# Designed miniproteins, single chains, continued (2): the designs that were tried, part 90

Each design is a single chain, and the fold is of that chain. pLDDT is the mean over its residues in the fold that is shown.

## One batch from the design tools (miniprotein)

Design m7124
Fold by ESMFold2-Fast:
Structure m7124 (fold): chain A 68 residues (1-68)
Amino acid sequence: MDDYLQQVRDSLNHLIKRLRDKPLEEALKAFRAFRDQVLAEVRKYHPDIVEEVQKMLDEAEEELKKIL
């Protein structure tokens, strides 16, 4: 369980670093596509942590908006 959450966090950190040099609209579009894919996977394979992953993704989107 912790390993999966850590992998999501690492993927988010990598994505944010890649997106921070992009225009806001393009960055948000790419982030939201990633969010939708991760949530679909979590709902299918790890339904017990959906709310925790959703919160992590929401917090990451807010941080991305502050950086851009």
Scores: mean pLDDT 79

Design m7125
Fold by ESMFold2-Fast:
Structure m7125 (fold): chain A 82 residues (1-82)
Amino acid sequence: SARERVVKIIEELIEEIKKTKDPMKGNEAITEAAARIEADPSVSEAEKKRLLTVLAFVSTLLLEGKFDEAIEILERLKKEVE
């Protein structure tokens, strides 16, 4: 389902951020995740806008070195999508 695909994208993002602790690699992963969400025709336009808005905020946190806060936001987003 679209929900299961989005959950997997968020899980992969969390693991990449935890593994690398690098703002550039983290932002590359966010860009790829955003592209996958945008390309999924089963995700509604309203849900795409919501998810991409949260990912943009997470991107800002990564650039500020706030990795733990970024992970917390993504974990919360994952629970909301589940």
Scores: mean pLDDT 88

Design m7126
Fold by ESMFold2-Fast:
Structure m7126 (fold): chain A 93 residues (1-93)
Amino acid sequence: MIASVEVTLERKGGELVVTGTLTAGDEAITIKQALFRSSDEKTWTVVAEETTLGPHQTLTVTYTDAFKKGETYSVALLDASGGYLAHGTISVK
């Protein structure tokens, strides 16, 4: 696997913090974009600058939204050409 991503949720009052933790595999990877997407197809770009992770290194990206029960969030990490490196999803219960 080129990379893996774990998605976690933390409720902070009326806000929800969505965290994606990306771990590189055995090879270095270059990340151009981190996209957060909700079940309403709203997207947000978190990483604008290219970030290179060495083997087994991690990158943590966060997105804050309003708390909404039953919403599903996805995190997608993309290379410089828009190719998918890793993705993960989590639902608010």
Scores: mean pLDDT 72

Design m7127
Fold by ESMFold2-Fast:
Structure m7127 (fold): chain A 93 residues (1-93)
Amino acid sequence: MEELEKKLEEELEEEVKELEAELAPLAAAAREALAARPPAPEVQARIAELEAEAREIAERANEAFEKGDFEAVKEERERYVRLLREKLELLAA
């Protein structure tokens, strides 16, 4: 069990690298857009909504982790990734 957290941490690091590679072009586009102009008020409002949803996802993931429901943790992580992608797409537009 003590070794499980180390394995999960290593798997998380690998998933983060894969995610960075997938989202790198979108993140670059978002950075260029932000450098040119701050996001419009309506985009800022949507981002705030997505950030609130991200907080709820984190709470559910923590609860699932404490209960040992790693399948639920994985589902919440997938929801977070989709939300992050939507946020980057909004910023890149």
Scores: mean pLDDT 73

Design m7128
Fold by ESMFold2-Fast:
Structure m7128 (fold): chain A 90 residues (1-90)
Amino acid sequence: DDVEEFRKIAERVLELLRQAGASDEDIARVQKHLDAAIKALEEGNREEAIKHLQEALDIVSRVAPSLDFDGEVLAGVAQIALAVTLVAEK
């Protein structure tokens, strides 16, 4: 149930970004890549999923220093990193 588990992680990351005060534009960019990663996982395309997860993580990493972020945002970043690792290493 990798797709369902990943959807839960993605939803939590987006919620944490909103709580930290991320802009709607930044949230939309992260969501776009997370949605693309979910679609790639549903299609069995692990390489495409990893690529989109890395893009989402990069956006979060660039946005995080400008936010009133706390341990919850860092936990969200860690969850994305874990998802990338699990998809890559299996």
Scores: mean pLDDT 72

Design m7129
Fold by ESMFold2-Fast:
Structure m7129 (fold): chain A 78 residues (1-78)
Amino acid sequence: GLRAEIERLIAEELKRHSQPEPFSFTPEALELMVDFLERHPRGLGAVGPVVAAAVRLARQAGRRTITPEDAEAALAAV
């Protein structure tokens, strides 16, 4: 279904940015991303930009974990 496809695309996009050190989502941050993107008019096309923004925010904060706050800020940018 659409939700499973969004989760798969988030994982693939995150993997692309997880070099040299891996990035991960907190469970709450991942749920916020999936819920928003499932309802978003841009649909699957918004996954790449949103994940890239979330990774950038975590990196700027010196974290390897994407928090709910990072997710909310990234989603507000789309």
Scores: mean pLDDT 80

Design m7130
Fold by ESMFold2-Fast:
Structure m7130 (fold): chain A 50 residues (1-50)
Amino acid sequence: STFDSIFSVLKGRVDNGELDPSLAPQIAQNLVDAGLLTEEQGQRLVEYLS
């Protein structure tokens, strides 16, 4: 799914130190606003990246 693909990429970047997990709320909101994720999926993304 789109969520699983996005989560996998972002989680890999967080784990490699390429992305600060504190940016997860902003990234999730941008993806929801772009129509790539639902609001529920955005909330799950923040929880799983933190």
Scores: mean pLDDT 82

Design m7131
Fold by ESMFold2-Fast:
Structure m7131 (fold): chain A 100 residues (1-100)
Amino acid sequence: MMSVEELVEKFRELLEKLREAFLNPEKYSPEEVKKLFKELKEIVEQLLKKGEFDLAKKLALEFKEVVVENFEKMSPEFQKLAIEGVEEIGEILEKAEEEK
């Protein structure tokens, strides 16, 4: 498995791709955007498994900020996917906080 540092780097690379997809919806399919959300979610889950709760929370906030900043520029389909992604990551963090 990837190190904590590699997971953080991968998360930020995926976040940049997601930002590009939000600004250029014609270049990216909804399936590609769903895959990016899935990979971001998997990294958050991996960080939580490694005990990196504060880091996982920080990265989840960075993700939410990208969504909020670009929300009005997104297509309605991407807006729906972004809301679902934010909610899913939020639920993962809430469950991890209860177990802490």
Scores: mean pLDDT 81

Design m7132
Fold by ESMFold2-Fast:
Structure m7132 (fold): chain A 97 residues (1-97)
Amino acid sequence: SASAEKFVADKIAELQSLSFKERVALIKNTEIDESLYENASKEFKVLAESAIELITKLIGDKELAKKAVLVSLKWVVKNNGPEEYAVLLAMSFFIKL
């Protein structure tokens, strides 16, 4: 939906305005719901695992990469966005878009 797309665009802009240290702190300080990932589509899980692998290769921290995906998924689901937008948001924590 247009509102979900706007939320994702605005959140990417917000994250890109933060320092790397501030983005890492945001991930660490955000409460997650692991059931959202467990109940996600098989297709999303394949994309999420690929994103986690890529992020882990870039930053050397697999647990932080996983939590970034879970934080992003929580935000996207709360805003009625498609799960795939969570991968884009997770990447935006570590890669300048």
Scores: mean pLDDT 86

Design m7133
Fold by ESMFold2-Fast:
Structure m7133 (fold): chain A 75 residues (1-75)
Amino acid sequence: SMSEAREQLSLEVNKSSNKVIEAADKGDIEKAKEETEKGIKRIRELGKKLGVPQSVIDGAIDSLRKSTEEAIKSM
C-alpha cells in the first residue's frame, strides 16, 4: 500500500540521517556530505522501486537534507 511505501521511505530517511549525524558527531563534514548524497541516491532508487509519486520522494530527500543542515550546524 502507499502507507507501507511511505513507511519504508521514512525508515530509509532515518537510516541515512543516522549515518550523517554519526559523521557530523565525529567532526567529519566531508563524510557527512558523502553520506547525504548516498542517502539521496538510496531514497530515489527506493521511491522509484515502490512506485511512489515524485512529490513523496522529493519530500523524503528534503527531510534528509534538513537533517544534514542541522547536523552540520550543530558541529
Scores: mean pLDDT 87

Design m7134
Fold by ESMFold2-Fast:
Structure m7134 (fold): chain A 63 residues (1-63)
Amino acid sequence: MEAGLLLALAGLYGRQGRDEEATRYVREAARLGASPSQLRGAARGLEEMGADEAAEVARELGA
């Protein structure tokens, strides 16, 4: 599923400290139908990486 690939890219950018890009990919994944469960999983990973803005957006969209 395309949304899963976008969440993987968000994780890659989050790991690199590129929180703005990570956030952009989280929003696009949600737009393409990422499930609440997928978004909550991404939020946990992004928070562990220190991508705080992307993690917060993923939590809001996965609520």
Scores: mean pLDDT 84

Design m7135
Fold by ESMFold2-Fast:
Structure m7135 (fold): chain A 81 residues (1-81)
Amino acid sequence: SMEEELLKEVEKELEKAKEELEKAIRDNASQDEIDKIIQETAKRIKELLEKYKASKEVKEKVEKMFLGLYAETYDKYDAAK
C-alpha cells in the first residue's frame, strides 16, 4: 500500500539520519551541527508526507518516530560530553 511505502521511506530517512548523527557525535560535532542534521531530516520527512498525501494517522506515527530520534540523539550527545 502507499502507506506501507511511505512508512518504509520514512524509516530509511530516520535510519540514515541516525547513522549521520552518531558519526557527528563521534567526531565531536557542535550542537549547531547536530541541530542542522535534525532540521534537514525533518524537512525531508515533511516532503515525503506531502508527496504521499499522508493520512492524519500516518502523520501522527511519523511525528512520534521523529521525536524518538530527537530524544535518542540528545541523550547520546549529552552522554558523550
Scores: mean pLDDT 84

Design m7136
Fold by ESMFold2-Fast:
Structure m7136 (fold): chain A 93 residues (1-93)
Amino acid sequence: SMKEELLKKAKENKEKAKKLREAIEKSSQPNYDAKLPEEVKKEYFNLIAPLIEKERERSKTVPLSAEEILERLREPAREAEAKAEEAEKKAEE
């Protein structure tokens, strides 16, 4: 049914938003001068890989600053949250 499909989409987008928010929070260390954890850098490439067409050979040579990583993660997080909310709203209607 369409309702069940909407609930599945809501769950998937909610999970994605949660992962993106966690990555942003980990990157938002009190010390802006602090090196980002390696796990956060890995999450960045994993989370935006399907959003940005990438050359697999080049993906290893594209280091980004902490500020750029945060900026790139904010938009996908907002989009995922919005999609989850809209799908839940449509499923309830």
Scores: mean pLDDT 62

Design m7137
Fold by ESMFold2-Fast:
Structure m7137 (fold): chain A 67 residues (1-67)
Amino acid sequence: TTSIKVIPVKGGETVTITVDAPDDATIHVLFLDEDGNVLKQVQSHSQTVTVKVPEEATSIAVVTITP
């Protein structure tokens, strides 16, 4: 199963994202510019992810993938 959340952010911020997912889930954090281009992707196997937003990013897409 895959769930997606899109969150507006300001470039240069540090954001903490908490997802309600099983411990074997993979969390993908995609940093998007104003046109929806992917600037950077981070993967985590933790329900809580702390990331620094690139200066050019205007939103983050949080993708949770469960097996």
Scores: mean pLDDT 79

Design m7138
Fold by ESMFold2-Fast:
Structure m7138 (fold): chain A 88 residues (1-88)
Amino acid sequence: SQQQQLIQQAQQYINQAISLLDQSDDPNSKQARDYIQIAQQLLNQGNIAQAQDYVNQAIALLDQSDDPNSKQARSYLQQARDYLYRAI
């Protein structure tokens, strides 16, 4: 379905964000990683709205970070958020 394709695109961006955050020692990045992992579990359960909430919380944490990996991860999460919004 179109919804499943949008979710798959969101998951690809989420995976790219996780890879970047794994390379960051920033405390905000570590907490954002936890939120993103919860979002992935919620997407696997079909709970798009709650997954989007955790992605938004991760974006807000990364907005407070000056780490380059956190800034790039935030960009990927913003793209994931767009796909999740279109999937609802």
Scores: mean pLDDT 87

Design m7139
Fold by ESMFold2-Fast:
Formats: sequence, structure tokens, C-alpha cells
Structure m7139 (fold): chain A 110 residues (1-110)
Amino acid sequence: LVDLYLNLSKLYIKQGNLSKAEESIGRLLVLAASETNPEIQIKLLQAVQPSILELITAYVKQGQKEKAIDFINRTIEFLEELKNKTNNEKLKNTINEMIQTLLETKEKIQ
């Protein structure tokens, strides 16, 4: 299932269908949030991060900077909520690193 959504997000980005790419990435994030094992959650988040960054880049390349910023903001909000629901320090650290990367990406495109 994870490989399917990763492959679909990559395919949709290549086709310029960014709304469907975002839907596929969203499903991966929901799967990560639904996982009860923190080690597996970390692996899922690490697997989806490149697709998140590729989608942001694709929005910017299509001249949809405001959509890129909106997607970054919604993803940060999702990650902050996930961080608040866990007591696992390694998972919190992984989430903080992802949020930092997204904030740096947002700064570069604003």
C-alpha cells in the first residue's frame, strides 16, 4: 500500500496532476498517523518526505507558489498535531526535523 501511494505521487507529479499527487501524499500521512509503532511511523514519515518536497517544487515550477505555501502550512499543522499525540522522543525529533525542513523550504519560496 505504501509503495503504491509513493509510486502514484511520483507519477502524478511527472504528469503535472498535482492535486492527485497531494491526495496520494495525504493518504501516506494518514497511514503514518494511524500506525501505533513509533519506529514504523518514523520510517513511513522518512519515506514520504521526498515526495512532499517534490510536490512543493512542482507547485513552484507551475507558478502555483501560493498553493505550495498552503500545502507546506497544512503539512506543518498535521506534523505538529502528530508530535503532540506522541510521547516517543525519537518520533518527536524526526517530526521536528521535517518541520524545520518545511519552514526552510517556505522561506526560500516566499
Scores: mean pLDDT 89

Design m7140
Fold by ESMFold2-Fast:
Structure m7140 (fold): chain A 76 residues (1-76)
Amino acid sequence: REEIERAIEELEEAMREEGREAAGKAVADGVRRLVEQGRLEEAAQVARSVSQSMRFGGLEKSAEAAERLSELLEES
C-alpha cells in the first residue's frame, strides 16, 4: 500500500536526519520484508519497538515517524 511505503520512507529519512542512517535503512528493509510476507502484526511490533527506542534516545522525529508507521500497519 502506498501509505505504508511512504511512512517507511519518512521513518528512514527521519532516522537519517537524526544520525541513525544505517539503522533507519535496516529498519525500513526489515519492515518492507515483513509487509511483503503478510506479517503485518510483526511489522507493527518492529515499528513500535523502534518508536520506543528512539523516544528513549531523545530522537522525537524518528519516534513519531515510527509510531505513525505502527498505527498504519495495525489498521491494515
Scores: mean pLDDT 84

Design m7141
Fold by ESMFold2-Fast:
Structure m7141 (fold): chain A 107 residues (1-107)
Amino acid sequence: EAEELFERSLATVETYAREKGKDLPQEEIDALIAAARDVAREAYQEASKHLTPFEAALVASVAAGRALNAGIEALKQGLPLDTAIQRGVEAGREAARREMAVFRGEG
């Protein structure tokens, strides 16, 4: 159930990323999606230590969405792919930390 929610959330975020980035090189969008999925899996594993599987899946979904949004925005600004991936990863990790803090009543 939580794994199904996790994969469905990632599929939804990926669909929005492809629509938002439809006028960008698709190979670059594919690279951002791959990086966002890695960040989401890291976030899910970390959150699962302290949160329910459902809450961990939500944290991972937020991390993926933030990573993709930041990465696509960087590409739209004309930044190189490696810079877009770095900004995406940093934004996703920060979003995961913030979301975990909210679920733990710490922020």
Scores: mean pLDDT 84

Design m7142
Fold by ESMFold2-Fast:
Structure m7142 (fold): chain A 87 residues (1-87)
Amino acid sequence: MSPKEQLLAQILALVEELRRREGLSPEVREAITLMLLLAWEALDPNTTDEELLKAIETLRERAKTFSPTIQEVVERAAELVEEYLRS
């Protein structure tokens, strides 16, 4: 798989994990939406590394408002995108 395909697969696995652990509350739906938007930005060839890093920081700040379990999964998604940028 390409690095982009691997990143998308890993983020989708985290979305599935979050859905299994917490169900589909409004908070979980918001978290899933934010994770998928970050993935879309990472996959967009027009997004700069600086813009993507800022998006990760914004997501992390937003994640602080979520419950601990949701925050854990969202932070893992952010870390996957940072790993992708470092590769």
Scores: mean pLDDT 83

Design m7143
Fold by ESMFold2-Fast:
Structure m7143 (fold): chain A 90 residues (1-90)
Amino acid sequence: MKYKLTITDENGNPVAGAEVTVTPGGERGVTDAKGETTLDLEIGSPVLIEVSKDGKLIARGLTVATDKPQTVVLKGENGLTLYAKIEPLE
């Protein structure tokens, strides 16, 4: 299933130019100026979402892909929090 992922910081600002990787499956994308990328995820499967910038992993979170929009909290080092809004496109 296709999903639009929007990565934002804790103030709601888009995180642009970040690599988003999803495990299992190895799907990856780079966020645009709006913090958005599109990935194919398997519905009903647990997935680990990892966000990297400039080759460094900055935050990660676990979720299950569903047929409904959801927001996942991604945790990094030093109290860094990012949010992944996951919206189904099919």
Scores: mean pLDDT 83

Design m7144
Fold by ESMFold2-Fast:
Structure m7144 (fold): chain A 97 residues (1-97)
Amino acid sequence: MQPLSREELLERVREILRETAATRPVSDETVLEALARMHSLAVRYTDVSKGEDPAEVLLEAVRELARELLPDREYELRSSEDFEQAARDILAALAAA
């Protein structure tokens, strides 16, 4: 598959979260579906030949979105639970906007 740039991956992650928030109520199922889509995107399109880790690329994208949408919140993103919480909070912020 053709790898995406980091900026293109971030943009697609943003689109997944915005579309999810716009079309469905924010629920545990919705959060898990969004996470699965983002993970699939990162795995398929991260340039592993350059030593990029799909998980780290996805983590950086979520961290950047959290900083933009939730600047008063801190997320370490060190656990899967913390990562799910960040995604849930981002989806809630997007649904409210």
Scores: mean pLDDT 72

Design m7145
Fold by ESMFold2-Fast:
Structure m7145 (fold): chain A 101 residues (1-101)
Amino acid sequence: SNLSRELILRLIALALRAIGIELDLELNGITDEKLLELTRIAVEIAMLGLKAENDELAEKAKKAAEEILELVEKAIKGEISPEEALKKAKKIYKELKKLFE
């Protein structure tokens, strides 16, 4: 991987943050599968960023993961439905995946 060390560490931190949120939700009895899927998409995007061929592509994955984590936080606060948040996250993930093909 020709990625900067800082960007690698930021992507790992985002993946771990998303995993931590999923575990916290499950430990608190939150079994909303759409909300859990939303956290898993954030992990998948961060991990996709680690496979990027250059820093520019990895930075796009980092920003996408950050945006999805913001959607997770909004959904947990009831500011957006888990259904709407998941729909937005899936669109972001689909567009990002095209850049890696």
Scores: mean pLDDT 87

Design m7146
Fold by ESMFold2-Fast:
Structure m7146 (fold): chain A 82 residues (1-82)
Amino acid sequence: SAAEEAREYARLAAEGGGDPKKAHLFAGGAIGGVGAGLSASPEEHPLVAEELERGAREAEEKGGLEGGRALRAAARGAAAGA
């Protein structure tokens, strides 16, 4: 589901956010999370928004501010679509 995809991409972004060697996971997770938010069905918009917001917080805590911003924007887009 889109919510499960959003959760997985949020996890990748969070995992990569604190490790320079895993910067590609952070970037891929952030981009994938945005894509999942935009592709979510109306019924999944609130769940996708929740998972992306959670991932944004984890990414920001690990120093990934740009990826966190992208995930938060995607979460807001998904919530507005609901």
Scores: mean pLDDT 64

Design m7147
Fold by ESMFold2-Fast:
Structure m7147 (fold): chain A 93 residues (1-93)
Amino acid sequence: SMMEEKAKKAKEELDKVMEEIKKEVYPGEWKDVSHTEFLEELQARAEAGDLEAQRILLELARKAAEIALKLGLFEEEARKTLELVEELERELA
């Protein structure tokens, strides 16, 4: 199925983005931190007012939406996510 191929490619590209950001946050330990654990930690930090964690979550959301649009997946939701991210990034500046 073309949709299954697109979903697999989206996962591969998202995994690369997540790995790249984890390498910057945990240079020596990034392989030991799961994607789920990383996202849960970022969410907790962002809710506590950590501006760095808030910016990282916005960057992840932006990159996920860009991948979705590029592959023709969840296009309407992806466009709305990009608009929200741009608005929130302006508020954090």
Scores: mean pLDDT 82

Design m7148
Fold by ESMFold2-Fast:
Structure m7148 (fold): chain A 60 residues (1-60)
Amino acid sequence: MRGYRFSDPEALSRLDDAEWAAAVAAMRAHFGDPQALSEAVNAVLGDRAPPLTVEEVELP
């Protein structure tokens, strides 16, 4: 199963419920395009996290 890995996954764990919901919505909107997904998630996070990179990975 295809998935995505962020360069700093712990940054995502520091989001509140509203910020997490916005990040999940951005991920859903751009699923299948790692570049657009990375840009959309970083736009949602803003100053809350360092700029993240996204890598496509194979999930079990």
Scores: mean pLDDT 67

Design m7149
Fold by ESMFold2-Fast:
Structure m7149 (fold): chain A 98 residues (1-98)
Amino acid sequence: SEVDELLRRAIERAKRLRERTTDPFVRRAIDRMIEMIKEALESTDVRERLRLAIEVGAGATVLAMYAYLKGDEELFEEMLEIANIVGEVEALLIEELR
């Protein structure tokens, strides 16, 4: 499934960031995002998968703004990319509900 491939790309990016991150706040936020993406991958309910994708996108946007304020360009760019990937997941899941 294209949704599952996109979710796997998002979780792999988040995991790589987690390995490089020393900020405890960012670490906890990334760990929560990984958990939500994993739950979306394990769910068969299209609406639950969509809810989780929306929550991941919101979290990624908040972390991107945090990174921008701290001058962390790598975290900013990677969080925007994760937000973009889950935005594509949201679009595909909305189409499945039609």
Scores: mean pLDDT 89

Design m7150
Fold by ESMFold2-Fast:
Structure m7150 (fold): chain A 83 residues (1-83)
Amino acid sequence: SKEENEELLKKAEEALEKRTPEGFAQAGHYLGLFIGRGGHETEENKKRIAEILHKFKTTSSHPSFHKEIEETIKKLGLEEIAK
């Protein structure tokens, strides 16, 4: 549902705010669940995902997360939004 998708995005954002390896792993998990549910299929949610992925990329220094984020941006067609 819309409410469940909103909760997953909120949990991802809260996990990123911790700025820890565990927090980054949790954020990735919640984003994966959101994408798996088709939450990324709406234009509104694409913008929110792009903002979260951009925050993820700018707050994490871990190389593996950077690669996964870049691949996710490409798969979701968010390159123009996530600039």
Scores: mean pLDDT 69

Design m7151
Fold by ESMFold2-Fast:
Structure m7151 (fold): chain A 74 residues (1-74)
Amino acid sequence: ETLPLTPAQQAAEARGVEAAKILNRAIKKYPLSDDEITELAEAIARTLPQGRDAMEKAVNELVEKYKKKKEEEK
């Protein structure tokens, strides 16, 4: 069974859960390819130490990039 976590470890786990929710929401809200989902997950991982707002900003920037690319492609 999982050992008791310190408050810092609990905060890290909570951020991991929030990151997963942000990723899942983006996948359901927008039609993303597997490559785009991977890039999105990597951006979330990079911004995870900076918190939820940073993760959401990274997701929004990538989604905007994907939308623009799809509008420019046939």
Scores: mean pLDDT 73

Design m7152
Fold by ESMFold2-Fast:
Structure m7152 (fold): chain A 71 residues (1-71)
Amino acid sequence: MPSTEQLSAANSAAKSARETMLKEGYSDDEANLIAGQAAREVLQQGVTDPQQGAQLGRQVAEDIIAKKKQQ
């Protein structure tokens, strides 16, 4: 099971990714899906710092937005 610190970082990533998606005008459903993806990536990388988690979450959302805009 993930540590409390890893869960905190994952939660920060989810919030950051969700906010980034919503600011770009994506639906709540899409924002929640990408938030889940960001949280999973933070957990897989073993990140424990909430600030680093938030930054990675934003990066995940921005990468997905960029790919959607290309096609």
Scores: mean pLDDT 82

Design m7153
Fold by ESMFold2-Fast:
Structure m7153 (fold): chain A 73 residues (1-73)
Amino acid sequence: MTVRAEAVAVKEGNGVALVEVQLTEAIPAGESATLVADVVVDGVTRRVEVPVTNTSPEDVPAGARLTLGVPLP
């Protein structure tokens, strides 16, 4: 499944951006999702797609915040 996330914070370091995203919809228990977020890095808007798996026995709810490591070019 594809889940849109809203970028709420970005911290850059040595070719990697740490992006805090807020989920716009829940990820069900045991499901794999691709998180899609638009992030601004160095004044450039980039679309990032990050595969994640919810290995917990519970859903990750809409509004949850996750930190993603995104490689920079």
Scores: mean pLDDT 77

Design m7154
Fold by ESMFold2-Fast:
Structure m7154 (fold): chain A 85 residues (1-85)
Amino acid sequence: SSVEAIKKVAEGALKAVEEGDRENARIYLTLLHMLVALLRSAGETELADAIEPQVNEADRAVEKGDYEKAIEALKKLLETVEKFS
């Protein structure tokens, strides 16, 4: 399901950030942006709208090297996605 795909990619992003692996964190965040776009194309606008702010926040935090904030955003994203499970 779309929810399962988002959870797996977000878990990958969270692990990469926790490990300080900026390159893998950026790859997973790119995949999360792509998944948000796919959700919108599929008409799953409520889920896309719910997670997009956390994806954007995590991306900005990683870009700034603020990994603590990136972890917080990704954890909030995972909590949000679980409500749609």
Scores: mean pLDDT 88

Design m7155
Fold by ESMFold2-Fast:
Structure m7155 (fold): chain A 79 residues (1-79)
Amino acid sequence: SLFKPFVDKLLEKYGLTFETEEARKIFEVLAYEHFVLGKDPRLFTEEEIRNLLKQFGITLSDEEFEKAVEELKKLGLIR
């Protein structure tokens, strides 16, 4: 979101591509928590991720959220 250019460079550097915009939005929030606040994104539960999205003003349906989280888990970015 507010640091989108930073995230874009990070994705390019590591060769990461998301199939869904929703997975990208979750990644941006987790990247902020990791790089700014020093938290390990792999320690977040799905409920904690839902709460973070709410705090960042991001609204996803349950189906969109579950598909995005599954994509991030397959990429090894969470858990």
Scores: mean pLDDT 76

Design m7156
Fold by ESMFold2-Fast:
Structure m7156 (fold): chain A 93 residues (1-93)
Amino acid sequence: NLEKLENASEEEIEEAIEKIAKKLGLSEEEVEELRENSKSIKEVMEKAIEILARRMGFSEEEIEMILKGWRGTLSEEERERLRELEERLEAER
């Protein structure tokens, strides 16, 4: 299924952007950022995560850890720090 995320048609990428935009309630500006910076479904997902995390007030360092979590590349220490970020998100609800 990773091959589908990396080798999508332009139409499939646009469909993914529209679906994510509706699900997350993205603004026209955020949707344009997704379109301009995404050449695969994987890049759409990563950029959507970045936009959402930035909107929630996460730092660049924290956003990179979230993206590593999405990619499954976190160390044990990074995973614990991501858990602390999730607790912060729950506390701000």
Scores: mean pLDDT 72

Design m7157
Fold by ESMFold2-Fast:
Structure m7157 (fold): chain A 99 residues (1-99)
Amino acid sequence: MSDIEKVRYAGKLVKEGKFDEALKILKEIIDSGNVEAERMAIDILYSIALNAIEQGDLETAEKVLEILKELLPHLSPELQPYGERAIKKVEEAIEKAKA
C-alpha cells in the first residue's frame, strides 16, 4: 500500500470514529520521511475537521484537533508551521461554532 493510500485509509478510519487506529497509521506515515504524504495527512485531517464543524459534529472536530496536535511534534521541520496553521484554523472554527 502506498503512503498516499495509507493517508486515505487513515482518513476513512477518522470518519469511522477509529481515532487511535488512524493516529497509529498517521505516525507511521510521518516516520516514513515522505514530506508529501505528511502534507496530505494534514490536509485530509483539516478537511475532515472543517466538514465535521459544518455538520455540527463538534465531537469529531475536537478529536481531529487532538490528532493534529499529537502529530505536530513528529512532522518534518519544514511542515511544522503548516501543521501549526491547520491547528489554529481548526481551533478558531470550533470556538466560532460554539458561540
Scores: mean pLDDT 86

